# Designs tried in a protein design run: designed miniproteins, single chains, continued (5). Part 85

Each design is a single chain, and the fold is of that chain. pLDDT is the mean over its residues in the fold that is shown.

## One batch from the design tools (miniprotein)

Design m19151
Fold by ESMFold2-Fast:
Structure m19151 (fold): chain A 62 residues (1-62)
Amino acid sequence: MKLPAEELARRLAAVPGVGGDLFTALLQKFGYENLGNATVEELKTVPGVDEALAEAIYEALH
């Protein structure tokens, strides 16, 4: 499912544990298009993202 960039950004920013630095790092690594399709395992490759945070981000974007 393709989320609009504004909606994806809003959902991501609302996840507890996603601060400004991590928000920027996620967008730099994936971009809006790939971030909405990223798996929990791919999200865990970002520094500062543990399993619980990766699952929370995945659920917020799906």
Scores: mean pLDDT 78

Design m19152
Fold by ESMFold2-Fast:
Structure m19152 (fold): chain A 99 residues (1-99)
Amino acid sequence: APSPEQIELEATAALIRMQLELARKLAEKGDGKEAAEAARKAAELAEKAAKETKDEEAKKHLEEAVEHAREAAKAAEAGDYKEAVEHLRKAIEHLGKAA
């Protein structure tokens, strides 16, 4: 059976994924401010998860997801929606490897 810590990480990963997918959808529509806000929320959740995890491999992938989510927020605020979407895809890929 999964540990309570693993269940909490999986629940947090689902929330991070939801924010990253929302940010991607908003960036694809050209809603740069809202996309950046969703990407920043994902980064904050992923940074907290990275600090709380005892799994070094999961931590590394969560830290990569944080970096890509932050770069996506910057790109979205600059109006570089294609770059924002590419960073969001990379953040989602790293999140999948963490959980």
Scores: mean pLDDT 87

Design m19153
Fold by ESMFold2-Fast:
Structure m19153 (fold): chain A 90 residues (1-90)
Amino acid sequence: KELEEAEKEKDAEKLEEIGKLYILEKDYEKAIEAFEKALELSGYKNAVALYNLGYAYAKLGDNEKAKEYLEKALEIDPDFLAAKEALDEI
């Protein structure tokens, strides 16, 4: 049970790294795809993936989706400073 969760967390971490790489390349659509897969593996409990998904949507000009995902990140981690700062700038 714990081993299965650890494996999902490792796969989610790899997908987050891939998503961040796509953000650096300004391929925000592929970044969104990678972070969505990371969230599915984490059962939508990953504040970092939610934050990066919101960031990618903001870069595509979808501020409504960006706010939605940044708020979800703060529901999981209310002290997530980067997500608070990103919401203040949108």
Scores: mean pLDDT 79

Design m19154
Fold by ESMFold2-Fast:
Structure m19154 (fold): chain A 95 residues (1-95)
Amino acid sequence: PQSLYELMFERAANIAEEAGDKEAADLARKVSQRTATPEEVRELVDKLIEVADKYAKAGKKRQAAMLYTTAAFLYRQLGDNEKAEELRKKAEELK
């Protein structure tokens, strides 16, 4: 059975790949498989925010909201609850 977290990162990987960021897609899959280092997790967060900002400006609100939500989850995992909450609010504003 697939977990909701594995599905979240697979969706993020697909959106990043569609946006042309294959590196972000590969990093998201590593996180999904629990093989990413803390440094790779931080790199993924930065890349997901870049793609989300680009998609939000392009009017792709649903995809942007999904990426902000995924990045917020990763910030919580890294212990940065303030940045996680900021990104969750950005995701909610897009709905």
Scores: mean pLDDT 84

Design m19155
Fold by ESMFold2-Fast:
Structure m19155 (fold): chain A 57 residues (1-57)
Amino acid sequence: DAVALALARGLVAAELARNSGASPEEMGRRARQIGLAAGVSEEDAEALAREAEAQAR
């Protein structure tokens, strides 16, 4: 669902902004959980985790 994925990306961006000092691994875990909670597929949730890890580096 494109709407769920867009919502998840917005929530992940907010989480990155709140936790600028968190490790990439922690941000990846949070992004995956946010995606799954928002109703995105497991594949999209894994992609969100990888994106969040890269942005937190």
Scores: mean pLDDT 80

Design m19156
Fold by ESMFold2-Fast:
Structure m19156 (fold): chain A 80 residues (1-80)
Amino acid sequence: AGGKLLLAQFYLSLGKQAEKEGDFETAVKYYEKAAQLFEEAGSSRAAVAYRNLADVYEKMGQTEKAEEWRKKAEEIEKKA
């Protein structure tokens, strides 16, 4: 559990760095890995990764995918 949480935080940081560099495809991959690891660890921080995914998809012009990830973040936030 603890190892997964640390790894998830590391991927979240890599995703943020890729997003800052304009590499949205790489940012998506890292945010997806972070979200999966946060979910497996039972952490509500999965919502943070989902919100970052929504933001990146919106920047990529994929509005429907952005809205799907935003709704997933909201569902976690309601349960936390």
Scores: mean pLDDT 85

Design m19157
Fold by ESMFold2-Fast:
Structure m19157 (fold): chain A 97 residues (1-97)
Amino acid sequence: SMEEEKKKIEERLKKIREDYAKNGPSPEVVAAARADIAAAREQGLTPVQIIERYEKELKENPDDEELARRYLTAIDMVREELKKEIEKLQKEQGYKL
């Protein structure tokens, strides 16, 4: 099921997050994630579409540790950009804090 595939991916991502808490992502993984994001943006994909593309690839390759590392690094990058944009919009619209 999709739930079982998601659980397997989440377990892999948990292991990578534990490594990232100690060592951070490698320069090679960071460069690969940036290249993936740049290529997707050149194709006109939004941050959400970039995340969805990675999620699809992970569902097809749930044991691909390198893909999972690139995904986690890329999602952190696009998530941070989205957070800043949401905060900016909230500030401009007069939302509290």
Scores: mean pLDDT 78

Design m19158
Fold by ESMFold2-Fast:
Structure m19158 (fold): chain A 101 residues (1-101)
Amino acid sequence: MKVERVLALIEMARKGDIDRETAIRVLSKILGITPEEAERIINASEEEQLKMIAEKLGVSVETVKKAKERLKNDPVLYMAAVLDVVGEAIEIELEERKKKE
């Protein structure tokens, strides 16, 4: 599910369904990378994104390509991945609020 969540997040950011700053924070948390590295992934070409995602998750580029094709052809899987991303964004917001209390 991590591959599908990352791909759905990138698609949502491109469509404007999630703001860029939130997308960077969620991607950084999912992959365990810096915000600067997350921003590079979001800004990269499709081919570069697939390679970077494969490297960070320890999977093959072919695995990432297959996950992308499955998301395109399975609206239920895409919706599940979107909901996982939204849940992660909510968790980040709640954690930030606790730190400000």
Scores: mean pLDDT 80

Design m19159
Fold by ESMFold2-Fast:
Structure m19159 (fold): chain A 63 residues (1-63)
Amino acid sequence: MEEERERKRRELAREIADELELSLFRALGLSEAELAEIRELRAAGRWSEVNARLDALLKEWVK
């Protein structure tokens, strides 16, 4: 019972975090294509590529 509740809570927290991140990126002016790429990489579990993509975007914003 606890494991099922913990898993659902983790899934909800991840979904909320994902939607918040996408909303923030959209507000920061990312294109739908850029948002789609990030979402696809996250769904595929390619976190190193997601991190590289986000790092590149952050460098552009800091300039």
Scores: mean pLDDT 70

Design m19160
Fold by ESMFold2-Fast:
Structure m19160 (fold): chain A 92 residues (1-92)
Amino acid sequence: REAVLERLREALEKRKEQGLSEERIEGYEEGIRLIEEEGVVAAAREALRKFEENPEKALAMLEVAAAAMRLEDRVDEEAVELMREVGERYLK
């Protein structure tokens, strides 16, 4: 929903004010864009692909996907499974 994307963009502006790294800001921006264009599964999948190259960007994309599901009160099981895969490969 458009309202979810607006809330995510508002959160991104607050995070920019907090002086987070460029990689994290890029991750939030790309995550929001992917959710708008393709949905939360696409954001989670791209995060898994990019994790080794840029873990901060990938983690920010996963945070956005999780926030979108929470705000819509919708759990996408495929997105959750991709997030679990990231945790098992890189966060153990």
Scores: mean pLDDT 77

Design m19161
Fold by ESMFold2-Fast:
Structure m19161 (fold): chain A 106 residues (1-106)
Amino acid sequence: AADALLAELYEWAKKNKLKVEGRGELTITTDPAAGTTTVESLLEVYMYDDNEDSKKVAKEMLEKARARVREQFAAGVPFASAIEEGLSKDGKKAIGFAVYQRTTLA
């Protein structure tokens, strides 16, 4: 679902000539006593028209998406995603998207 949604958002952004900025982070933790490895990944993306107002709205949307995802992830949900949409002064869409995932391997 997350990969499909990200692909759709990327294609939409490209079609509408929006700027895309994002960050990904990967954390790998081993527990030798349990024989497990936990992989946590997070992806945060915001999309905006090439102006300061649109960028500001997109960052605000990312902050809202991040808050929703962090709440679920902190509650122990192994996969959480959120998308938030806003409008710039010019009526252009500004989007924030966050996906957090935790996988434990034995």
Scores: mean pLDDT 80

Design m19162
Fold by ESMFold2-Fast:
Structure m19162 (fold): chain A 100 residues (1-100)
Amino acid sequence: SARERVIELAREALALALEGARANADDPETSNIFLAVAIGFQEIIDAVEENAPKEEIIALVELTLKFIEEVRPTLSAEQAAILERIAELAREIKRIIEES
């Protein structure tokens, strides 16, 4: 189902963000950026599971994407590539929700 696919993609994005935080544990500023992204995806998962309005879920995805766009230029190429992969998952989530 669309709901199951959205949760699957959001959990993949959450796992990538948590791994990014862990890999950068010695750099609190970078680690906290990845933790903020992880919180965004947890909020998306919670909203989907609670059957929040479609518009609310889209707004959460857009807020997370905007945060990624703002912080990505401040990071290393390797860190930025991880955030771009997470952003691709967020765009796919948004597409599925808009089509459902």
Scores: mean pLDDT 91

Design m19163
Fold by ESMFold2-Fast:
Structure m19163 (fold): chain A 91 residues (1-91)
Amino acid sequence: NDDRQASFQLEVGVRGARLLVLSGKYDEAIEQVQEVLDADPNNADAWTALGYVYREKGDYERAIEYYEKALEIDPNNVLAKKLLEEAKKAL
């Protein structure tokens, strides 16, 4: 398969999930991020997006777990670090 097309699809999936969150479509956002993670389980941005969706649903404990997973994959993910600290303060 075309690696370039696969990489493009993964980036579009994460971006699409964030747009769905902004539209209040949290379950659809989770489904899109799961498709990205099924293709690339080491995508730190996808784990960060999952955490963000669960935070918006009020599940801060799950959000923290997903942000920590993102940071295990990419310790320099600035967004995951910021969102993790915010979620911990909400507990």
Scores: mean pLDDT 76

Design m19165
Fold by ESMFold2-Fast:
Structure m19165 (fold): chain A 105 residues (1-105)
Amino acid sequence: SVLDLSLAAMRALEAGDWETLIENLEKILEAVEENPDDRGLVQTALNLVRAALQAGIERDAPEEYRRRLAELAERLIELVREHYPDDAELQAAVEELERLLEELR
């Protein structure tokens, strides 16, 4: 199901369908929150949220969707900080999300 959600999120992102993108990212983040020790799932979520934030910036996403993308990114950042404080690779990914959030706002 996470693979299907990831594919749906990527298709929505390509199509500029912000609503469908955010709905699928929400479901992926729910799966991450239920399985925070699944590092591979966390990394998949980080990669997808990063791509979504970058697209939101590049395509000037409507403010409603920028706000919701920021909320998703902040939830994921908090989870990684709590569960992976000593994981240098995941902490670097969080720093990149924080940089993108500053540009998105």
Scores: mean pLDDT 89

Design m19166
Fold by ESMFold2-Fast:
Structure m19166 (fold): chain A 98 residues (1-98)
Amino acid sequence: DDETLIEKLKELTKSKDINTRISALTMLGILLDIQGKYEEAAKYYEEALKLAKEELGEDDPFVGVILDLLSDVYRKLGKFEEAEKLREEAERIFKKNK
């Protein structure tokens, strides 16, 4: 049940474990993106990105993953310039982690 999964993930976004919070926010974004709820997906990706940069560091590969996910959603929202900037940031991170 997607609704039950979404509610459980929303509870996990309040976890004291920061890694659990980042993962839950990212998964909520993915599920909402699949449902076509692009504005809501973007909000969860933006929160996950902020926490991941603070906890893991700006050049962490997982930050690159979230940047790619957010870029895709921004394109779906018609925010093409913002999406391209995020994609370029993700590419830079992935190149550093080769």
Scores: mean pLDDT 86

Design m19167
Fold by ESMFold2-Fast:
Structure m19167 (fold): chain A 60 residues (1-60)
Amino acid sequence: SEKDLEILRYGTELGRLLNDPNASKEELKKAFEDYIKKMKELGVPDEVIENTKKELEKRI
């Protein structure tokens, strides 16, 4: 769906930054917050969002 593509775009950008040794902590935190915000805006269930946060917090 269009919503799935939007989420994938934000997740892909976050993943790019997580694997970039030149990315700043500020860029990573912003991309993380943008990804979580987009999931909430598009109606992703809270349980899925919380599980995603827990997994990504280990890498930020």
Scores: mean pLDDT 81

Design m19168
Fold by ESMFold2-Fast:
Order: structure tokens, then C-alpha cells, then sequence
Structure m19168 (fold): chain A 64 residues (1-64)
């Protein structure tokens, strides 16, 4: 399992797209951090995640 934490300076919708073809959307409020949880489909340690977000977003990735 991979946890993606997203902080946004403005209200916006963030879309996470995985290399396995999964898409997860999350609404992020100004000044809040949202956790997007992605389940890895394969036993590979390096799944690519693309984030589509607006201005003032910061994202970091943790394994869990």
C-alpha cells in the first residue's frame, strides 16, 4: 500500500493516476492535507503515480 499526502493552498480536486491504470480523485481544501491510499496490484516496489492538481500543491509519498 502507498499513501500519497497532498497539501493545497486553495480548494481543488486532485487526481492520482497509477501506472497500473487506476484513478483516484480527492477533494483538497485550502490549508488541509488529504491522504490518497493506493493499493499496489503487483509485487513491484516502484509504481509510478502522476498527480494532476492546481496551483500551490505539495505532495509526498509514504509506504504503508
Amino acid sequence: TVHVKVYAEKDQKVTAVTSSGGTVEADVKAGETVTITLTQKTAIPTEVVRLKGGEGTTAWFTAG
Scores: mean pLDDT 67

Design m19169
Fold by ESMFold2-Fast:
Structure m19169 (fold): chain A 74 residues (1-74)
Amino acid sequence: SEGQAIVEEMARAVAEGEAPEEVARRALERTLAAAEKQGIKLSEEEKEELLARLKELARRWAELARRGELLELL
């Protein structure tokens, strides 16, 4: 599924040491592209909220990756 592919890419990028902010930005772009293909348009406010949530998730996963726990979660 698209959601699983995005999650897997985020996890790999974070595990490989990419900056959480960059990982979140790329995940947002993929999510927006998937939504557009389904005819879903997000407002600017919804995009900002989603980006903030993705940044939080990526930062959390970076912490888990440093502990060697990220792959155990997925």
Scores: mean pLDDT 81

Design m19170
Fold by ESMFold2-Fast:
Structure m19170 (fold): chain A 98 residues (1-98)
Amino acid sequence: SELEELKRKAVVLYTAANILYAGGEFEYSQGRYEEAIELYERAIELLEEAIELLREALRLAREAGDEETAKELEEEIEELERKKEEVEKKLEEAKKKL
């Protein structure tokens, strides 16, 4: 289904964002702040794209009257938004080290 495809794409993007964020944390720990900044910025871009895909999936779930799936998607969106805020905070910290 279109909803399942959107969810799968969001998972791929979120997984990639987590890998980039972990890489950014590693670069930061080594004092390589410019490299950390690049990885954090890329992670934020992928998180934003994943959030947009989940919002489209949420719209489809609501249109179908699937209240359980809609609730799960709302919770997943909130989790990704919190993760994005975490990465944005780390990006600001890295920029202050330059």
Scores: mean pLDDT 92

Design m19171
Fold by ESMFold2-Fast:
Structure m19171 (fold): chain A 77 residues (1-77)
Amino acid sequence: SAAIEAYLARIRADPTDAEAWLNLGRAYAAQGNYEAAVIAYQQALALDPTYEAARRELAAVLREMGAEEEAERVLAA
């Protein structure tokens, strides 16, 4: 999608743009691509461990995938 392409372009220009990684995760999740969403959210959290939105949304996507144990670990970190 145009949104995913735009966020990927932002990340290529600045791979430390945690907000671009969060928004990329949201775009993938909206398409039902939960595996790609998880990777993008994990990168946002790696760049900013205090990023509450990324942590909450990562846990929600993991739960949608049936990965409850992984979701609990994310929220406990």
Scores: mean pLDDT 89

Design m19172
Fold by ESMFold2-Fast:
Order: C-alpha cells, then structure tokens, then sequence
Structure m19172 (fold): chain A 60 residues (1-60)
C-alpha cells in the first residue's frame, strides 16, 4: 500500500542518515548489505526506494 511504502521510505531515510555519520569504508559496506538484502527480499517498489536513497547518499 502507499502508506506502507511511505513508512518504509521514512524508516530507510533515518537509516541513511545514520549511515552518513559513518566512515566512507563503513558506508560502502552498509550500502552493499542493503542492496543485497533488497535484491533478495524486497518488492520492485521497495528496491527502487532503497536504490534512490543510496544515490542521494552518494551525491552528498
């Protein structure tokens, strides 16, 4: 549902803010783990949200 996707996005954004506080090496490691988990367990909509947030993180 749209509400569930919104809640997931907000939770993922909080996780991304925590990742931004880590060293570059730790950020890369966490990003790899998140992408792997999304590919194995998430819907296509959820994967798109995760990838979009990771791209934002990389640009900052």
Amino acid sequence: SEEELKELREAAEEVMEEIKKLSQKEQDEKIEMLLKAAKERATEEQQKIVEELIEKLKKE
Scores: mean pLDDT 73

Design m19173
Fold by ESMFold2-Fast:
Structure m19173 (fold): chain A 66 residues (1-66)
Amino acid sequence: SDEKIEKFERLAVRAVIERGTTLFTREEVREMLREAGFSEEEIEKVLARLPEVASTAEIGRALHSL
C-alpha cells in the first residue's frame, strides 16, 4: 500500500542522514521493509528486483512496481 511505501521512504531518509550513505545491502532493505509493515511475500518481490547493494532510487522504483 502507499502508506507502507511512505513509511519505508521515511525510514530510508533517516538511515541516509544517520549513516551518511544512500546504498543499502539486501539484508538492510529486508529489515527496513519489515519495519515498514510489508509482508514476507512483498519483501521477496521487491528484493528480486534489486541488486545485492541498491541505491535509494532503485529501491523506490522497485516499491512502486508492486
Scores: mean pLDDT 83

Design m19174
Fold by ESMFold2-Fast:
Structure m19174 (fold): chain A 68 residues (1-68)
Amino acid sequence: SAADASRAESLALLKAKKPAPMSPEVAEVAREIGRKLRAIGDALDYALKLIKEGKISEEEAGKIIQSV
């Protein structure tokens, strides 16, 4: 039935979304990586803003990104 097909598809999506539970150590490493990626994103946005305002060169912008 359509309900059984929809249920099977939903279970497949749930299995794809729920890999085995991460150990606390792995979860902590994932959070640290997430923090670093956000810091890089913020530095990139700031560097792009300064380039648009003509305040820094592309080389100086690269140094800002590398400092994170």
Scores: mean pLDDT 71

Design m19175
Fold by ESMFold2-Fast:
Structure m19175 (fold): chain A 62 residues (1-62)
Amino acid sequence: MSSEELQERMLALSELVRPKLEELASNPELGKKVEELIRRALTAPDEAAFEEELARLREVLS
């Protein structure tokens, strides 16, 4: 994965997580689950896999 691709993925993830930072700080179980999903998304082998993990993160944060 190129540096630019990683930066784009990190930006997309931060846009989803930023409004939920207070909730994540107060809920360690949710924070741990979100951390795992972020790791999976950043290490996804292709764009389709990344979008799937991003969708799971949206579900968890809604």
Scores: mean pLDDT 79

Design m19176
Fold by ESMFold2-Fast:
Structure m19176 (fold): chain A 88 residues (1-88)
Amino acid sequence: EQAIVNELKTQGALETARRALEAMRKAAEDAPQMDPREAADRVRMAAETAANAYYLAGDLDPERAEEYRAKGEEVRREGEALAEEILA
């Protein structure tokens, strides 16, 4: 029972990460049409949401925890790089 509940929660967390990554990409694409600071904030917020969702997935699935934590760190680095590019 708990294993099934954790699997469903992990799937929900990964879906949250997917949607947040999509939002991050969309914010970066739309950046030239908005205030650079607002665009950078949107990218950073979306990256933070995606990273936190991956960290949650790692907490729920110990066998893949390292993989999900690495994904979260990767997303944070990419989000910061995109935000810096927007603000340049």
Scores: mean pLDDT 85

Design m19177
Fold by ESMFold2-Fast:
Structure m19177 (fold): chain A 70 residues (1-70)
Amino acid sequence: EAEKLLKEAEELFKEALKAAAAGDYEKAVELLEKAGELAVKALELLGKPEEAKKFEEWVKKQIAELKAKA
């Protein structure tokens, strides 16, 4: 389950990067939010709650930076 969630998160991060590169910051934010949620859940399932919390905060900072560009 965790491995499958990480793979889904990775694909969404890849899509978010493509959206940002195309200047579609709104779509990039939406995709990054979803990818971050899946990755955090996967890290929690892997028994890494501290890593999950740090990653969640990092994703929030990335989203804020993208929103500032939009």
Scores: mean pLDDT 80

Design m19178
Fold by ESMFold2-Fast:
Structure m19178 (fold): chain A 87 residues (1-87)
Amino acid sequence: SSMVQQLQQQAQQRFDQMSSLTDQAIANSSPDMGVRINHARSLAGANPYVGSDRLRQIGDDSSPSVGQILYQASDYARQMGDLIDQS
C-alpha cells in the first residue's frame, strides 16, 4: 500500500540521519572506537533496536561531544525501528 511505502521511505530517512551522525562520531573518535561505531551502525540496519542500544553504550564510553552525537544517532535508529514495525 502507499502508506507502507511512505513508512519505508521515512525509515530510510532515519537510517540516513543515523549514518551521517555516526560518520561524524567516527571522524572524531579513535580507530578502535570508530570500528565499534561502524559495527553498531551495521547492527542498526538489521535490527534497529539492538543497534540503538549499542550506539547508546558506545556513547557512554565516549567523550561528551562524541557521546551526544551517538545519543542522537541512537534516537534515529529507534525511530527507524518504530517505523518498520508500523509497515
Scores: mean pLDDT 87

Design m19180
Fold by ESMFold2-Fast:
Structure m19180 (fold): chain A 79 residues (1-79)
Amino acid sequence: SELARKLLEATKELLEKEGPAFLDLSAEEFKEKVLEVLRKRGASEEELERARELLDRLIEEYGEKAADVARGIVIEAAK
């Protein structure tokens, strides 16, 4: 999925910015921060809504921490 690959790149950028503090982020805090990275990278409002829907599904499937959602993004990007 192209969207999942874009989310993976945005997640890498957020990891570089946050450093160890990334591990302290909740899934919801991660979601808002990674969507902001996507917006700054030129994502349309339509892409941001699709990304939000994917992130909500990954939170339900993988867990309530940033690291859990990031794991889900890696798996989706590899498909």
Scores: mean pLDDT 87

Design m19181
Fold by ESMFold2-Fast:
Structure m19181 (fold): chain A 104 residues (1-104)
Amino acid sequence: MKEAEELYRKGLLLYSQGKYEEAAKYFEKAASVGEGNLKAQALFNLGLALFKLGKYEEAAEAFEKSISVSTDGALRGAALQQLIEALEKAGDLEKAQELREKMA
């Protein structure tokens, strides 16, 4: 748990500095050793970093994984909104529309 938290915090610092490639690597490491909501948070921020890098398909996968492991409704909602946007940017308009309809 302590190692995953340290990796996650380093990722946040790098993200705040605009170092999205490095931030993504730390969030990926945090998600690999973390569990529960910390893993979900790391996967969510991994998705955000990948989105900043224009890696929209990989960002969508990270957001889907965040949703699947999260028990936090607020995080799940935020990840779902970002997933829809990442799918639209990746050109997967059908899946994006299906998810929008599930939110209605």
Scores: mean pLDDT 87

Design m19182
Fold by ESMFold2-Fast:
Structure m19182 (fold): chain A 66 residues (1-66)
Amino acid sequence: GDPIREEILRRLVEEAGLSEEQAQKVLDLIEEDPDAFMGMSDEELAKATGISVEQARKVKEIFNSI
């Protein structure tokens, strides 16, 4: 597998509190269109992936720290 993808997935589950399925949806969204993902608000990301707005904020913090 992709070791970077697997590490990010683990961080999304452990730090942002996502399920593995939700973390995979986030990664799929980034892989489809990274520019659109980075342009999403916390509310838009939450709606697109089925996570909370608080979880979406934590997701963005994780990607800003990479």
Scores: mean pLDDT 81

Design m19183
Fold by ESMFold2-Fast:
Structure m19183 (fold): chain A 71 residues (1-71)
Amino acid sequence: EKEKEELKKELLKLIGEILDIIGDIIELERELKEAEEKGEDTTEIKEKIEELEKELKELLKKAKELDEKLK
């Protein structure tokens, strides 16, 4: 029971991190649209989005593994 509570805490922490990254991606997507409308260089914004998407994929995989252990 104690071990399951620790896994639940880790899963909740990962879910929080996932939500934060999703929020960051949404903000960068907005900045990307604004930069495109203004004709500004979008390269840095696109690179940041790609980096966050890679982090999101890794965290999602880890969260799924923890969720399966709790089922």
Scores: mean pLDDT 82

Design m19184
Fold by ESMFold2-Fast:
Structure m19184 (fold): chain A 109 residues (1-109)
Amino acid sequence: MTVLTQPPSVSGKEGGSVTITSTASDDVLSTKPVYWFKQKEGEEKELLIYNNSKKPEGVPERFSGSVSGNTATLTISNLKLEDSATYYSAVLTEDGMVWGNGTKLTVTA
């Protein structure tokens, strides 16, 4: 069974940048596209990245995605306080959607 492992937390300063990684336990990322979602407490998950590196309309340029081997990477540049949230990777497999454990980002002034 595929597992996506993310760091439990990351932190950054306003105006800086952070990188969040998600590592698959198997070779799933060689054939299946990765998604990234942002979730604030009490809110629905918001899609940030689809097909490894593409963004929906309205998602800021500060967010970017990439995949290399079994590792998916979400990069957030020019951090804003509003970026403080939990970020989840996901991949669709034959057994359904597999979610990463989530990474809590704290942005400080």
Scores: mean pLDDT 87

Design m19185
Fold by ESMFold2-Fast:
Structure m19185 (fold): chain A 71 residues (1-71)
Amino acid sequence: MERKAAAIRAGAKALLDAGASHDEVSEIAEAAAKQPDVESAIETIRKKAEELLGEEAAEKAEKAAREALEK
């Protein structure tokens, strides 16, 4: 859960920084948290962010989530 939680937190922060609402970020984070692994969680963040906020926000969220895993 540690790596998945770190990825979700980083993605959520990137989305908030990009102007997402707390409701949008909560929806995306909950969907990602339900995924069985880190890669599925990151993919869910990207897809949901792209649908709600657009491609640029989705790319930033995915990048932030992946960078969080490089510790």
Scores: mean pLDDT 81

